# Designs tried in a protein design run: designed miniproteins, single chains, continued (2). Part 75

Each design is a single chain, and the fold is of that chain. pLDDT is the mean over its residues in the fold that is shown.

## One batch from the design tools (miniprotein)

Design m6588
Fold by ESMFold2-Fast:
Structure m6588 (fold): chain A 80 residues (1-80)
Amino acid sequence: SKEVKVPGAVSGTLREITGPDGTRFAVVTVTTPSSTPESKAIQLAEEALRESVDRPYEIVATSVVRTPDTLTVTVVARLL
């Protein structure tokens, strides 16, 4: 995985995964302060994915996890 700079986020990471059938995925995880609106945190994760991936993709899953201090969004995209 590599760190990605996401304006307004505490941290961002990008990981690329290849499945056993050769299907490729990009996984972006963005952590924001818990005060960040969920829609904004998702938007930041989708923007980070768009800026980091130079090929067509399809978002297949979005996960949101809240703790007292943080909101973490994970977006999984299948690379086309």
Scores: mean pLDDT 86

Design m6589
Fold by ESMFold2-Fast:
Structure m6589 (fold): chain A 97 residues (1-97)
Amino acid sequence: VAELKRRAELLVARMALTMKLEGVPQSDIDKVAAAVVDVMRAIENNAPMDEILKLINDMYNVITDVANKYNNPRLLQLANELKSVFEDLARKAAESA
């Protein structure tokens, strides 16, 4: 769990840097950050799996919308990686509960 959480944090940092370098407005960066925080809190609070998966999908949609709006294929790649990591983290957290 700790390694997956660390990988998620590194991907989030990479996304924030990518958005800043590509000139994405702070308001859209903040939307992505809020969606990520919602997923992390749900996992930490042992929310139902259905709720966690919904939040992961909502986060993925926010990130892909930003990626498409600013024509940023790197952000799309990072969105796919982050979705996979959070899905793995959610599954492992459920097994530990």
Scores: mean pLDDT 81

Design m6590
Fold by ESMFold2-Fast:
Structure m6590 (fold): chain A 92 residues (1-92)
Amino acid sequence: DPVAKAKERLQAFVDKRKIDLASAADPVAEAERKGLLGLIHYLALEYQLSDAQLVDVISEVLGISRATARALVDAARAEHIREFGVDLFAGV
């Protein structure tokens, strides 16, 4: 089950890095500082998760609202585009 594997991988990452977004004043900025946005993008690609499945996984594992989880997914996509989009899409 790709959703179950994504949850396990996300849980291991947040536990190891002691990530607590529920208590963060700015959860998106905290996620970026902790390298979580890169992991979110990786989980989407590796397990072929839809945006809805990603939001569910993030919300459940991190104990945050679905709205905050959506903001994290959007931020992860924006980070990937910012880092690689110019190289990949500069001619589009």
Scores: mean pLDDT 77

Design m6591
Fold by ESMFold2-Fast:
Structure m6591 (fold): chain A 63 residues (1-63)
Amino acid sequence: MAEEALRAALASPNAAAKAAAHDLRQAGVTPSEEAARLLREAAESTDPEKAARLAQEGGRHAA
Protein backbone atom coordinates (compact mmCIF):
# COMPACT_ATOMS: atom_id res chain seq x y z
CA MET A 1 0.00 0.00 0.00
CA ALA A 2 2.67 2.53 1.02
CA GLU A 3 5.35 1.06 -1.31
CA GLU A 4 4.20 3.34 -4.13
CA ALA A 5 4.75 6.41 -1.91
CA LEU A 6 8.21 5.15 -0.84
CA ARG A 7 9.17 4.53 -4.50
CA ALA A 8 7.97 8.02 -5.49
CA ALA A 9 9.94 9.63 -2.63
CA LEU A 10 13.12 7.67 -3.56
CA ALA A 11 12.77 8.88 -7.18
CA SER A 12 12.09 12.47 -6.08
CA PRO A 13 14.69 15.23 -6.64
CA ASN A 14 13.98 16.34 -3.03
CA ALA A 15 16.93 15.15 -0.91
CA ALA A 16 14.91 15.16 2.33
CA ALA A 17 12.14 13.01 0.81
CA LYS A 18 14.76 10.58 -0.57
CA ALA A 19 16.56 10.33 2.78
CA ALA A 20 13.34 9.68 4.74
CA ALA A 21 12.15 7.00 2.28
CA HIS A 22 15.61 5.36 2.24
CA ASP A 23 15.71 5.24 6.07
CA LEU A 24 12.24 3.63 6.22
CA ARG A 25 13.23 0.98 3.63
CA GLN A 26 16.51 0.22 5.46
CA ALA A 27 14.60 -0.19 8.74
CA GLY A 28 12.06 -2.48 7.05
CA VAL A 29 9.20 -0.32 8.31
CA THR A 30 5.91 -0.36 6.41
CA PRO A 31 4.65 3.24 6.55
CA SER A 32 1.19 3.93 7.97
CA GLU A 33 -1.41 5.47 5.65
CA GLU A 34 -0.63 8.89 7.19
CA ALA A 35 3.14 8.40 6.73
CA ALA A 36 2.57 7.31 3.10
CA ARG A 37 0.45 10.43 2.45
CA LEU A 38 3.10 12.74 3.95
CA LEU A 39 5.93 11.07 1.98
CA ARG A 40 3.91 11.41 -1.25
CA GLU A 41 3.28 15.10 -0.55
CA ALA A 42 7.00 15.59 0.19
CA ALA A 43 7.94 13.89 -3.12
CA GLU A 44 5.49 16.10 -5.07
CA SER A 45 6.47 19.37 -3.36
CA THR A 46 8.46 21.96 -5.34
CA ASP A 47 9.38 23.77 -2.09
CA PRO A 48 12.46 22.06 -0.55
CA GLU A 49 11.67 23.35 2.98
CA LYS A 50 8.07 22.13 2.80
CA ALA A 51 9.30 18.80 1.37
CA ALA A 52 11.76 18.45 4.29
CA ARG A 53 9.03 19.15 6.88
CA LEU A 54 6.59 16.68 5.26
CA ALA A 55 9.31 13.99 5.01
CA GLN A 56 10.26 14.46 8.68
CA GLU A 57 6.60 14.25 9.76
CA GLY A 58 6.09 11.15 7.58
CA GLY A 59 9.06 9.48 9.27
CA ARG A 60 7.58 10.25 12.71
CA HIS A 61 4.25 8.64 11.82
CA ALA A 62 6.04 5.55 10.45
CA ALA A 63 7.98 4.98 13.69
Scores: mean pLDDT 68

Design m6592
Fold by ESMFold2-Fast:
Structure m6592 (fold): chain A 91 residues (1-91)
Amino acid sequence: SMDEEIVALALKLHELARNKDYEAGRALIAENAAAVAALQARQDAFSATAGAEVVAMEEAGAALDDIIAFIARHDPTLARVIEALREAEAK
């Protein structure tokens, strides 16, 4: 599905950025323009409707799990992206 394609794309872009493989990252973005646009549109929509609440939660010292749960109530696909990236960043 497009949602799973977005999650997989975000994970691969994160891996390439971590390895400083910016040329491959740009190529992957170009090859997956529709999924990139869909992810960006979701991020923009979430930021416009609930971004200020996330900032307030961070300022209050909310746990990351609580922030992810809040995001999941608004956009489950964005919550899956954040969760997957958190797991990928674990050393």
Scores: mean pLDDT 84

Design m6593
Fold by ESMFold2-Fast:
Structure m6593 (fold): chain A 73 residues (1-73)
Amino acid sequence: MSPQELLEKGDKLLKEGNFDDAADAYIEAGKLYLKEGEFDKALLAYKKALEVSKNPNRAIAETLTALGDALDS
C-alpha cells in the first residue's frame, strides 16, 4: 500500500462528503511519507487532513500523535 494510494482514497472520500474518513486517509498517507523520509509530502498530507476535518481539535491531536510516534520511533 503506497502513500499515493491513500491520498487518492482520501480525495475520493472528500468528493463523497466523508470528511472524517478522508482526514484519516490523509493522516495514514502522512505517516507513510514520514517513514519513507518524504517530509514535504508528509506535511502536505497532514495539511489536507486538517483542512478537511470537521473536528479540527481532533485532527490536530491525531496529527501531533502521529508526528510524535514517527519521530520517537
Scores: mean pLDDT 76

Design m6594
Fold by ESMFold2-Fast:
Structure m6594 (fold): chain A 59 residues (1-59)
Amino acid sequence: MSEEEIAEIARELDKIDLNREHLEIAAKHFGVSVSDLLSRISSPLSEVGDEEALRKLLE
């Protein structure tokens, strides 16, 4: 991963309360890996929609 990508992922993890545990649960719900989920929520193209859906899932 690029340095920029790592920084974006770190920022997104800070927004998600229980970090890895919440991401693992969300990844299972969406049927993807944690890495794929992080890539998705960090994507500029899907950030608006996917971040909202992820937040609802974690709440």
Scores: mean pLDDT 57

Design m6595
Fold by ESMFold2-Fast:
Structure m6595 (fold): chain A 112 residues (1-112)
Amino acid sequence: GLSKEELITTVRGLTEGALAALDEMIARTTDPEVKAELEELRERIRELTEKLLEAIEKNDWETAIELLEELIELLDRAIEIARRENAPEAVIAQLENARLGLEMLRRYLEEQ
């Protein structure tokens, strides 16, 4: 199985990728309402990521799985906004890649 260090590194990589995609969308938007919605999603993803890392460090796998489910839901919202606002395909792909990685990690933890 994955070590705790490998789990933490994977979570950080996936969430950093998602946050970079959101930062690109925020930088590109001219709509103040879209900007506010994206900034809210960015802050929520950051907060949930910190809680997820703490849960992993404490071996709190039930909480880690719940937080992964919440992060996946936030990424689904980010992808919906990206598609609605006609974001670059590279940005959409980055968000979809992060979502896939978090879903794979959720399944991995459920099988432990």
Scores: mean pLDDT 91

Design m6596
Fold by ESMFold2-Fast:
Formats: structure tokens, sequence, C-alpha cells
Structure m6596 (fold): chain A 75 residues (1-75)
């Protein structure tokens, strides 16, 4: 099981590449995949729920208006 972190409602001027880079720096061994759907919507899969929850906290702190959801992904 992996854990998908979905981030919606990022400001339209968000540099999503920088957000992904920062996530990669904070969670270098925990990210399975990451994709920017658009500049306001991000999907990141983590190996563990703990890593996904820590990433969610960081996103909520940096982007307080963003909607953040974690869902388990079955193989």
Amino acid sequence: TTYRLEVRGLPADTDVVEVLRDLGKRFPEDIVSAVAVDNTHLLVEFKSREAAERAAEWIREKYPDAEVRITPVKP
C-alpha cells in the first residue's frame, strides 16, 4: 500500500516544480511518484502514511488555503 497526497487549491501563480523539489528534499526516500496536474493541483504518492502526513502538514503550513487529502492506494 502507498499513500496518495492530493493538494488542490494552490495559488494559480504557484511554482509547482519548486513545490515538488522541496518535497523531494524533505522526503528523499519516501516519494514513489509525483505529478503536477496543473499549477493548482498536485498528486504525490508516498511509501508510508507517516511521510504523507508530514508532507500534508508542511503543505498546510506553507499554503493554508490549499485543500489537502491523503488516501491509501492499493496495489
Scores: mean pLDDT 81

Design m6597
Fold by ESMFold2-Fast:
Structure m6597 (fold): chain A 106 residues (1-106)
Amino acid sequence: MKARREEIRREVARRRAEIAALLAEHHGMAPDEYSTSVLLLHVLKAEKAPEELVEEVLDRLAAALQRHLGLPPAEARAAARAVWDSIEPEDAAALAAELEALRAER
């Protein structure tokens, strides 16, 4: 259990850092924590990623919503899940392809 949770946290941290670095390089500004989480959710949906990775990103998105919007924990977590549920598979695939193109141009 501990090793698996640590792997998931490291993988999510790595993917978030990669997205932030790519956008900073191409747009001259690192995305905020909310935007980075939303972009990663699109990538995970396109990849049909394991639920454990999705839950870790939702926890981070909920924490950002609590900090930036002052939402209560339960409302922030529900809002994060609503964001995930609102992502259409076609939109997820298109965004994942755009991020892959940016990585290829790096």
Scores: mean pLDDT 81

Design m6598
Fold by ESMFold2-Fast:
Structure m6598 (fold): chain A 79 residues (1-79)
Amino acid sequence: SAELEAALKAKGFKLSVEELRELIAEGNVALADMLIQAFKDDPRIVEELLLPAAEEARKRGNLEMAEYLERRAKELFPD
C-alpha cells in the first residue's frame, strides 16, 4: 500500500515494497529481521511484505526462507 511505502521511507528504507520483497525472497534474513523489528506492531508488514516474500521464496525453491518468514509472521500476529 501507499501507506506502508510512506512508513518505510520515513524509517529510512530507500527501497520500494516490491524491491524489499524480492531481496527477502532471495534470502536476505538480516533485511527481513530489520523490517520485523521496525514494524513489529504493524500488521501490514506481514500482509504486504513477509507473507508475499515467503510465497515468492517458495516459488523459487527456497523452502527454508519461506518457512522462516511464515514462522516470524505467526510469531508477530498469532491467531
Scores: mean pLDDT 82

Design m6599
Fold by ESMFold2-Fast:
Structure m6599 (fold): chain A 89 residues (1-89)
Amino acid sequence: AIDGSKSDDLIGKLYQLADKNKDGTVTPRELALAAKEIYGDVTEGLVEAAKLFGMGENGLNLFDVDGDGKFDEEKFNEFFRAKVKKVLE
């Protein structure tokens, strides 16, 4: 079961851990390391993150706005927040 408040905390924590250099973008490697830190395993962490989004690995491409292998922070947070709101309603 996913609690909306807990999901928002996971969004913030996952993003903050992934964006360690504070440049406003997240690489796939940084996301994988952040997922490993939160969930204890990079593969399981990425699966759980995709599960929270309901998108799987293909959905992560929506956050790579310019195709350079980096996440767009605003797109990532927008989608995650929309998912949380939909679960709560």
Scores: mean pLDDT 56

Design m6600
Fold by ESMFold2-Fast:
Structure m6600 (fold): chain A 59 residues (1-59)
Amino acid sequence: SEEALKKAIERAKAYAERLKMKYPEATVTIERVDENTVVAKVEYKGKTYEVKVDAKLFE
């Protein structure tokens, strides 16, 4: 569902925003991996943090 995917993207962005508050110099990229999965990729001081959000959680 496109609506569920949209909500997954919003959830990933919210998580990334909270992480950015603790690591202001982090860079954040939101990526759609497949039809049901969105990943928030955060890079900070050579470390990469990934948060996966399953769009089915919003169906």
Scores: mean pLDDT 76

Design m6601
Fold by ESMFold2-Fast:
Structure m6601 (fold): chain A 100 residues (1-100)
Amino acid sequence: SLTEEFVRRFEALSVRTILEMQEAGMSQEKIDIVAKMLSEIGKEAEKVASKYSREEAEELLRRFEELLDQLLAKLKTASVSEAKELAEEFKREALELLKE
């Protein structure tokens, strides 16, 4: 279904982000912060996924990918405390997108 496809694609983006953090040699503490944040967003996405059309779902996934790429770039030079702030900012932006 479209809902299952959306959830799977979001999960794939989340997994890709964590793998890229690991490959970049980021600390486990930073990885755990981001993984928790992505898990929380994923739960909210699953609850609302059925309300999106195919076009809305594809646009939302594109916007998530762009935001994740920006987050990953910032995380490369961030301290653990900065990573927490970046994760909270990303979560706020992601949840706002899910409500649109």
Scores: mean pLDDT 86

Design m6602
Fold by ESMFold2-Fast:
Structure m6602 (fold): chain A 83 residues (1-83)
Amino acid sequence: GEEYREKAIEYADKAREAGKAGKGEEAAKYAKEGLEYARKALEAGDAVGGTAGAIYAIGGAVDAALANKKAGDEEGAKIALEA
């Protein structure tokens, strides 16, 4: 599960950076990948690592949603939050 936890955090950080830069689509893509790796960590029995990865990925998804709202893409913002 360790590899999945590390990737979840990595993609969450990328999502936050892209979101803060106003790159809503890129931020949403990274947030989605972060959440998928967090889910894989949880499935592998890494509940602590998976939970931490999910928290970071959610932060990235929120930043992505805010960036998409600034661009006027409310549907993209909703997709980012569901990722």
Scores: mean pLDDT 67

Design m6603
Fold by ESMFold2-Fast:
Structure m6603 (fold): chain A 91 residues (1-91)
Amino acid sequence: SLSPSEILRRATEYETIAKDYEKKGSPEDKLKAVDYYLMALDDYLTLGNKSKAEEIIVKLENLVKNNDSESAYVDFLLRWRLSEAKKLLEE
């Protein structure tokens, strides 16, 4: 099992990778950014870092609003995952 320090390091690395993909202009790169932000979100939620989790949720919500590369179904699944993450932070 991973220690909290190892999970934090992994979360930070995923966030950095996501940010790099987000800076690229292609639809495929934006999908990669979403994947890595979701992985970082899962790690921050595991750590109980609500502040970082909320930051990533806001980032993902903004990416979903501007995501012209995915079908409505994939957008729906991402919004559902974000809704579940928010429930974990508030409940």
Scores: mean pLDDT 76

Design m6604
Fold by ESMFold2-Fast:
Structure m6604 (fold): chain A 90 residues (1-90)
Amino acid sequence: MEEEELKKLGEEAQKAVREAFGAIGDIYLNGKEAVEKGREAHQRLIDLARKAEEFAKKASPELQEKANSIVEGLRDAARRVQEAIDEAEA
């Protein structure tokens, strides 16, 4: 069911966002030594955002808005991780 797919996607997104903010904190405290884990977190967010976009294209109108919100959250988290990486590498 589309609702079950959306729920699972939301749960995966929440986990990825939590891991991403953990990586940002680690980069902030440890600098360049934590960047590799930050890159892994960034890639996971991007991959999940693509998966969420594909779901949104196939979803009913009622679920499309929620799926798009997940995409926006994942993209915002990815941007924040990239900013932390860029600062650490500067």
Scores: mean pLDDT 84

Design m6605
Fold by ESMFold2-Fast:
Structure m6605 (fold): chain A 62 residues (1-62)
Amino acid sequence: GGHAEFAAALAEHEAREAGGEEAGRQAYKDGLVLGTQNASDPNAAAQAAGKAARAAIERAGV
C-alpha cells in the first residue's frame, strides 16, 4: 500500500545518503515490513521508516 511503500522509500533514501547503497537496500526491506505493519497510521509509518534507516546505518558501521 501507499503508506508502506512511502515509508520504505523514505528509509532507503535516508540510509543511502548516510550509509551508502547497501544500507539503503536493507532500510528499504525493513521499512517496507514496518510500514506495512503501521499502514493505517501515516505518523507511525514515518517513525518506522526512521527506525529502519537508523538500524541499517548502524549495521553498515557508519
Scores: mean pLDDT 74

Design m6606
Fold by ESMFold2-Fast:
Structure m6606 (fold): chain A 56 residues (1-56)
Amino acid sequence: TSSQIQSLMTTLQNLQNQINTLTNQINNGDTSAQSDLDSTRSQYDSVTSQLSALVG
């Protein structure tokens, strides 16, 4: 539904912002953020797949 698509797009934007933050932390030497980055990337891929299933 349109509402579901909007919700997933909002989630993708939030996950992209989190990926940017975590990438910044790693670039600044915080290697402990690597696990969180990997997890957030997996969530982003999952949400993208859900959106593709609704749109495609």
Scores: mean pLDDT 84

Design m6607
Fold by ESMFold2-Fast:
Structure m6607 (fold): chain A 62 residues (1-62)
Amino acid sequence: SRALYIRLAARDLGVDPATVARLVRQVEAGEISEEEAGRRLAELGGVSEASARRAISAILAA
């Protein structure tokens, strides 16, 4: 379930699930790239871009 992946990523990265869901929606709408979403999520969570990008990719594949 995509909702489950969003909740797990939000918990693991220490960010609001609504923020993760918004970034995923922006990628699906073509407003931002997966790379840009990963960058923004990394800054918000204080984690590496590689970890954030993996989370975005996993959610999009769900």
Scores: mean pLDDT 84

Design m6608
Fold by ESMFold2-Fast:
Structure m6608 (fold): chain A 82 residues (1-82)
Amino acid sequence: SLRDKLLQQLLERIDEIAEKAKKYPSELTDKSKKGLEKLLEVKKRIEEGKAVSPEEVQEARGLLYTLKIDIDYAVDRYKSKS
């Protein structure tokens, strides 16, 4: 279904962000670290087949977008120090 495809895309994007965050943990803000923790909780619930509300999906997508920007800036800062 469309919902299943959207949830799968959300899982893939969360995994990509989590992998980047692992490489540059010291460059992340506390807000970004908390956002990542919340996204990983949503990922766990989806993988366990638990119900996720449309509101939770929208919130997770918003967090993912914001976290993506912050991590990209953190990566750029890290590379500039090299």
Scores: mean pLDDT 78

Design m6609
Fold by ESMFold2-Fast:
Structure m6609 (fold): chain A 79 residues (1-79)
Amino acid sequence: EKEKAIEEAAEYLVKEEGVSPLRARFLKNLILKALEHYETIEEAGEYAKQVVSLYFPEEDAKVLNEDIDKLVEKAKEIL
């Protein structure tokens, strides 16, 4: 289940990658929302990166986009 893979990937980011729980929760919820519009986790991740780039300063968007890529790759491994 894609939603379960995203939840576990977000947990992995907190435990192994040192991402803050608040940031991991934000990215998890953003990607889960994107999955309502897109078939694949990869497409949902690209949509999330577009949203982040639109609403956050460049430096913050860069960090969030890197965390989105990590979350997407981990979720794809779990599926």
Scores: mean pLDDT 85

Design m6610
Fold by ESMFold2-Fast:
Structure m6610 (fold): chain A 94 residues (1-94)
Amino acid sequence: GKKYVFRKENVPAEEALEAARELAEEAAKVAKPGDVVHAVVRDEKGEVLGADSVVLQEGKILEDILEVAEEAAREGIEKAPGAKLNLEVTVVHA
């Protein structure tokens, strides 16, 4: 399957939720029902602070991607408040 990767790097924790929503909106433009979406948030050293995944369902593409992207971002903010975060959303076509 084809992969699409969307990233925002060096995002202040206070901006991470908005950045996650923007990545989710970009991912939704290419995503299809049955695709797997992975959201990962890392610190400056590349350590995973937050992650979530979903298999996309018909009629819920943007909502499902927003949920996993925001959850990964919330975990990152909670574990590293005041830090700069690296956000990634990957769409894997079935």
Scores: mean pLDDT 89

Design m6611
Fold by ESMFold2-Fast:
Structure m6611 (fold): chain A 75 residues (1-75)
Amino acid sequence: ASIQLNAEQQKLVEEYHKLRAEYDSGETLEVTKRLFELQYQLSTWIAQQLGDQQALAQIQAEKEQGEKLLEEWEK
């Protein structure tokens, strides 16, 4: 099955690729935070389109763990 992206979703994918390139050239906390945000948004959307409830539960658990790690990193 092909997932069709709307214009707004396509923009998020393009933003992810740009930030990923910035991450590979030099890591910053701001770039890392935005990459995590985009990764969870895109992964959640894909899992919803596929109807994969197990993937949705796993993504939520990983998001919560990632948010805790980012909070520790800011201290």
Scores: mean pLDDT 72

Design m6612
Fold by ESMFold2-Fast:
Structure m6612 (fold): chain A 77 residues (1-77)
Amino acid sequence: NQLLEKTKEKLLELAEELDKISPAAGYAMRLAAHFLENRDVVEETIEAGKSLLSEAEGEVWYARVSELVEQTYKELE
């Protein structure tokens, strides 16, 4: 699925940005990219990644990532 492949690449790009803030959050993003076809695992992994950041950083990052992932799943429906 080309849409899943494109979203995976975008999540990996975001993981590189997160590595500069928190390597653990970047790792969580790479896990989300790897499990992108499993919605429940992705949602849990994103929530775990958010918890590894400060509240302010986590909210901004979570909004950006969740919007990308939800838009992708909506287009697959």
Scores: mean pLDDT 78

Design m6613
Fold by ESMFold2-Fast:
Structure m6613 (fold): chain A 63 residues (1-63)
Amino acid sequence: SLLSRIIERAPEEDLPLVTLYAMGIALALKNGDKQTAVELAKKGAERIPELRDELEELAKQLS
């Protein structure tokens, strides 16, 4: 999945932050809350520039 690729490509320094966003997105999706998942992906893209394109693509796929 795109979410697993985002975790795999995360820079070591950003791993804790990436893991928190990935967990939040996964939980939102499990609960059927696409709106929260999209918002978390967009916030992650703002805070983790190295993964911005992947997180923006995830937000686009979920919207």
Scores: mean pLDDT 80

Design m6614
Fold by ESMFold2-Fast:
Structure m6614 (fold): chain A 89 residues (1-89)
Amino acid sequence: MENAVKTGVEYGKTDAKKEDVPDLVKSAVSSAQVGTGSSLNLAAGLIGTLVGLGEYDAAEEVVRRAKAVSSPESAAFVERALELAKKID
C-alpha cells in the first residue's frame, strides 16, 4: 500500500491530468469492488494520484462509493490509502 500511494501522489503532482479525474475515480471504485491484492494496490495508487492532483473531493468520493459496492475489508483498505495519501501530500 505505502509504495503504491507514494507513487500515485508523485504521479498526480507531475504527470497526471485533471481531465482524467472521472476515469481515475471510476477505475479506483471498480478496483476496490474487485477486491484482490493487485486491484486494491491499484485503487490505492489511483487515490494517491487524485490527492496529488489536489482533487480531494474526488478521492473522498472513491471511498464513499467503495463503501457502497465493495467488501468492508476492501473499503477499509481504500479509506486507509486516502488517509496515507493526505499525510504524504
Scores: mean pLDDT 84

Design m6615
Fold by ESMFold2-Fast:
Structure m6615 (fold): chain A 94 residues (1-94)
Amino acid sequence: LKLPSKTPPELKPLEQKVLEGLEEVLKASSPKTAVQKLEKLAQQLKEESVDLSPEDKQRLIVLPLKSLAAYHPVPDVAEKARQLAEELQVEIEK
């Protein structure tokens, strides 16, 4: 098993935006603020990813949200990340 191939240059701005948005969620001063930042991030990523392949949507958006859901210490934020990841996964699988 080898590591996945590198992100194409054209998708690096989106990858960077995901990383920065997740960092803002982690740095949020309250669960309510974290959930709001997470919802805003998910909406922005939906709008910016409309022309992406299902594989790129899965890798750049859904998997980071699933990781946040698995590892975030605040249950409300983890549950919101899980719900958003599931919504995006369903849209990709249609």
Scores: mean pLDDT 74

Design m6616
Fold by ESMFold2-Fast:
Structure m6616 (fold): chain A 92 residues (1-92)
Amino acid sequence: SLEEVKEKLLELAEKAVKSKDIEEFKKILEEMRDIVLEASKTNSLEEVVKLIEEVANYFASTPGMTEEQRKLFLEIIQETVKEIVERHLQEL
């Protein structure tokens, strides 16, 4: 369910912000991306966007993120959103 997906993503987001290694941070973000992409196959664009916004708000409210972590997070969000939008455009 989307609720279970949200709980898993917030758990991974907490783990990511606690990581002290940029490679571990990246690995967790890639796992989160895969979960969001999988959820996008069975959920509406509106529901998936709301899910991404909730995760983004968690990271935005977390103090002490480095510039490198911020850039990596933005890149992964942009790539994920692009893939979801392109998939929805193909279904029209």
Scores: mean pLDDT 80

Design m6617
Fold by ESMFold2-Fast:
Structure m6617 (fold): chain A 58 residues (1-58)
Amino acid sequence: AARSPEEAAKAGEAGAKAGEALGNPVGAQYGRMGFEYGKAGDGEKATEYLKLADEAGA
């Protein structure tokens, strides 16, 4: 299920920081996108970008 915008923003922020720390710029970028869309109240787009971040980190 899609996360709430608040939950998606927190997950995106964490993913962006983890991606940067691990040297994964693509995963970090998708995490930042999830954070920004979550902050904007768009939980659906935020959730899609969080999935892309996970796939890029695999």
Scores: mean pLDDT 78

Design m6618
Fold by ESMFold2-Fast:
Structure m6618 (fold): chain A 74 residues (1-74)
Amino acid sequence: MKSSLISKGNSLEEEGKRAFSEGDYLTALRKYSEASRLYRQAGDFDKSKELEEEMDRLGEEHVDEIIARLRAAS
């Protein structure tokens, strides 16, 4: 059911926003990526694209912090 996918996407988007506000940019990207995927699966391409653009901005603005965290995890 599309509404179920959108509901899950909304929840993940909120988790991503929380992570972003806490400075956890890698977690924010992961949550936004999962939410964007669910929105695409639900057929909500506008929301998916909006999140992809937000992830691109976040990634460009905070690339050093994201790379440092990925290197620490690998």
Scores: mean pLDDT 80

Design m6619
Fold by ESMFold2-Fast:
Structure m6619 (fold): chain A 92 residues (1-92)
Amino acid sequence: MKKKVEELLKKAKEYKKKADEYAKKYKETKDIEYAKKALEYLKKALEYMLKAVLLDPDLDPDNASTKAEVEAQLAALPAQLEAAKKKIEEKE
């Protein structure tokens, strides 16, 4: 039964959708708070995706590649937030 993996993937998808919604609001408003929320929800989405891959290593034939990609994206999030914040501060 893949019930736990399915629940984790559903949460990952939900948080990714919220991240995309806040990213869109940031593009429309240029408000750094929406950029922060977008990155926070993206981080949560990636964390749930990583948990799903760890519970079911056979989820994808390239599961090792998928895990490495998710971990790399999680590691890049702080730099992305800092870059977004710096761009806003330079424009004010």
Scores: mean pLDDT 70

Design m6620
Fold by ESMFold2-Fast:
Order: structure tokens, then C-alpha cells, then sequence
Structure m6620 (fold): chain A 80 residues (1-80)
């Protein structure tokens, strides 16, 4: 159902947000891990995008917009 898809999408986004936070913390503690963190983000983003492709068009757009926001936060951490 649409409700089930929305719940799964929200869970995946929460997981991605937690993942990004942990990557940012790792970079702050050890800047030499920036390359490793970039690779981890790329894998996470690919996984989320693959799942989003199985959702309704409305949910795909919502997920992609939130992923873009997480990516922007991560990129800011990389520049620090």
C-alpha cells in the first residue's frame, strides 16, 4: 500500500540521515577519512536511489529531495 511504501521510505531516510551524521562525525575526528566517507556516502546514496525507483512517483520525488539535502550537509562537512 502507499502507507507501507511511505513508512519504508521514511525508515530508509532516517537510516541514511543517521549514516550521514556518523560520517560527518568521523571526518571531524579524523580528516584523513574524507575519501573513505565519500565512498560510503556514494554507496548509501546508490542504495537509497535504487529503493526510491521502486516507489510511486510522488514518493520518489520526496525521497530524492531529502537525499539532496543530506548530500548538501555532507558536502559542507567535506569542505570544513
Amino acid sequence: SMEEQKELAEELLERAEDGVEKLIEAIKKDPSRKEEAEKSWKIMKEEVEKFAATLSEELQKEVNEKVAKLEAEFEKALKA
Scores: mean pLDDT 83

Design m6621
Fold by ESMFold2-Fast:
Structure m6621 (fold): chain A 56 residues (1-56)
Amino acid sequence: SLEERIAALRKEIDALGVELQRRLDAGTLSKEQVVELGRRIMALQDELARLEAELA
């Protein structure tokens, strides 16, 4: 369902955000990796917004 897809996307976004923060704190990310992870999170947030609009 759309609700299940939204829940899955929220979980994935949260997991990526936690991973990004953990790796930033550890100093294990290059500048390129920070930009790429940020882009991935933004793309998932855009997809989430689109799916949430479908439920409204």
Scores: mean pLDDT 83

Design m6622
Fold by ESMFold2-Fast:
Structure m6622 (fold): chain A 93 residues (1-93)
Amino acid sequence: MSLEPEVEAVLQAAHFLAVLERNPDAPEEEIEAALSKLSEEARKILEEAREEGLSWRELLDRAIEEAKRRGDERSVELLERFKAAAETHTGFD
C-alpha cells in the first residue's frame, strides 16, 4: 500500500532521529547534509521532535497514538512495523 504523506514524513524524521542517537557527536555539517535529503514536512517534524527532546521511539509512539485516536489502523500498522524494523536493522539492541 502507498504511504500517506504524513506517515512517510514521520518515518523519515524518526529514521533520522535514530541515526542521530547512534552518532551523538556527528558534526553539524554532516547533520545539515543529511537534513537536505529529507522532505520539507519530515524536516519540520524532526525540528519539532528535537525541540521537545523526543527520541525516535517517542516520536513514533506519539504518531501511533495519534493514528489510533483517528481510527487509522493502516498508519498504526505501518508505524509499528517501521519501529520493529528500525530496532532490528539499526543495531539498537
Scores: mean pLDDT 74

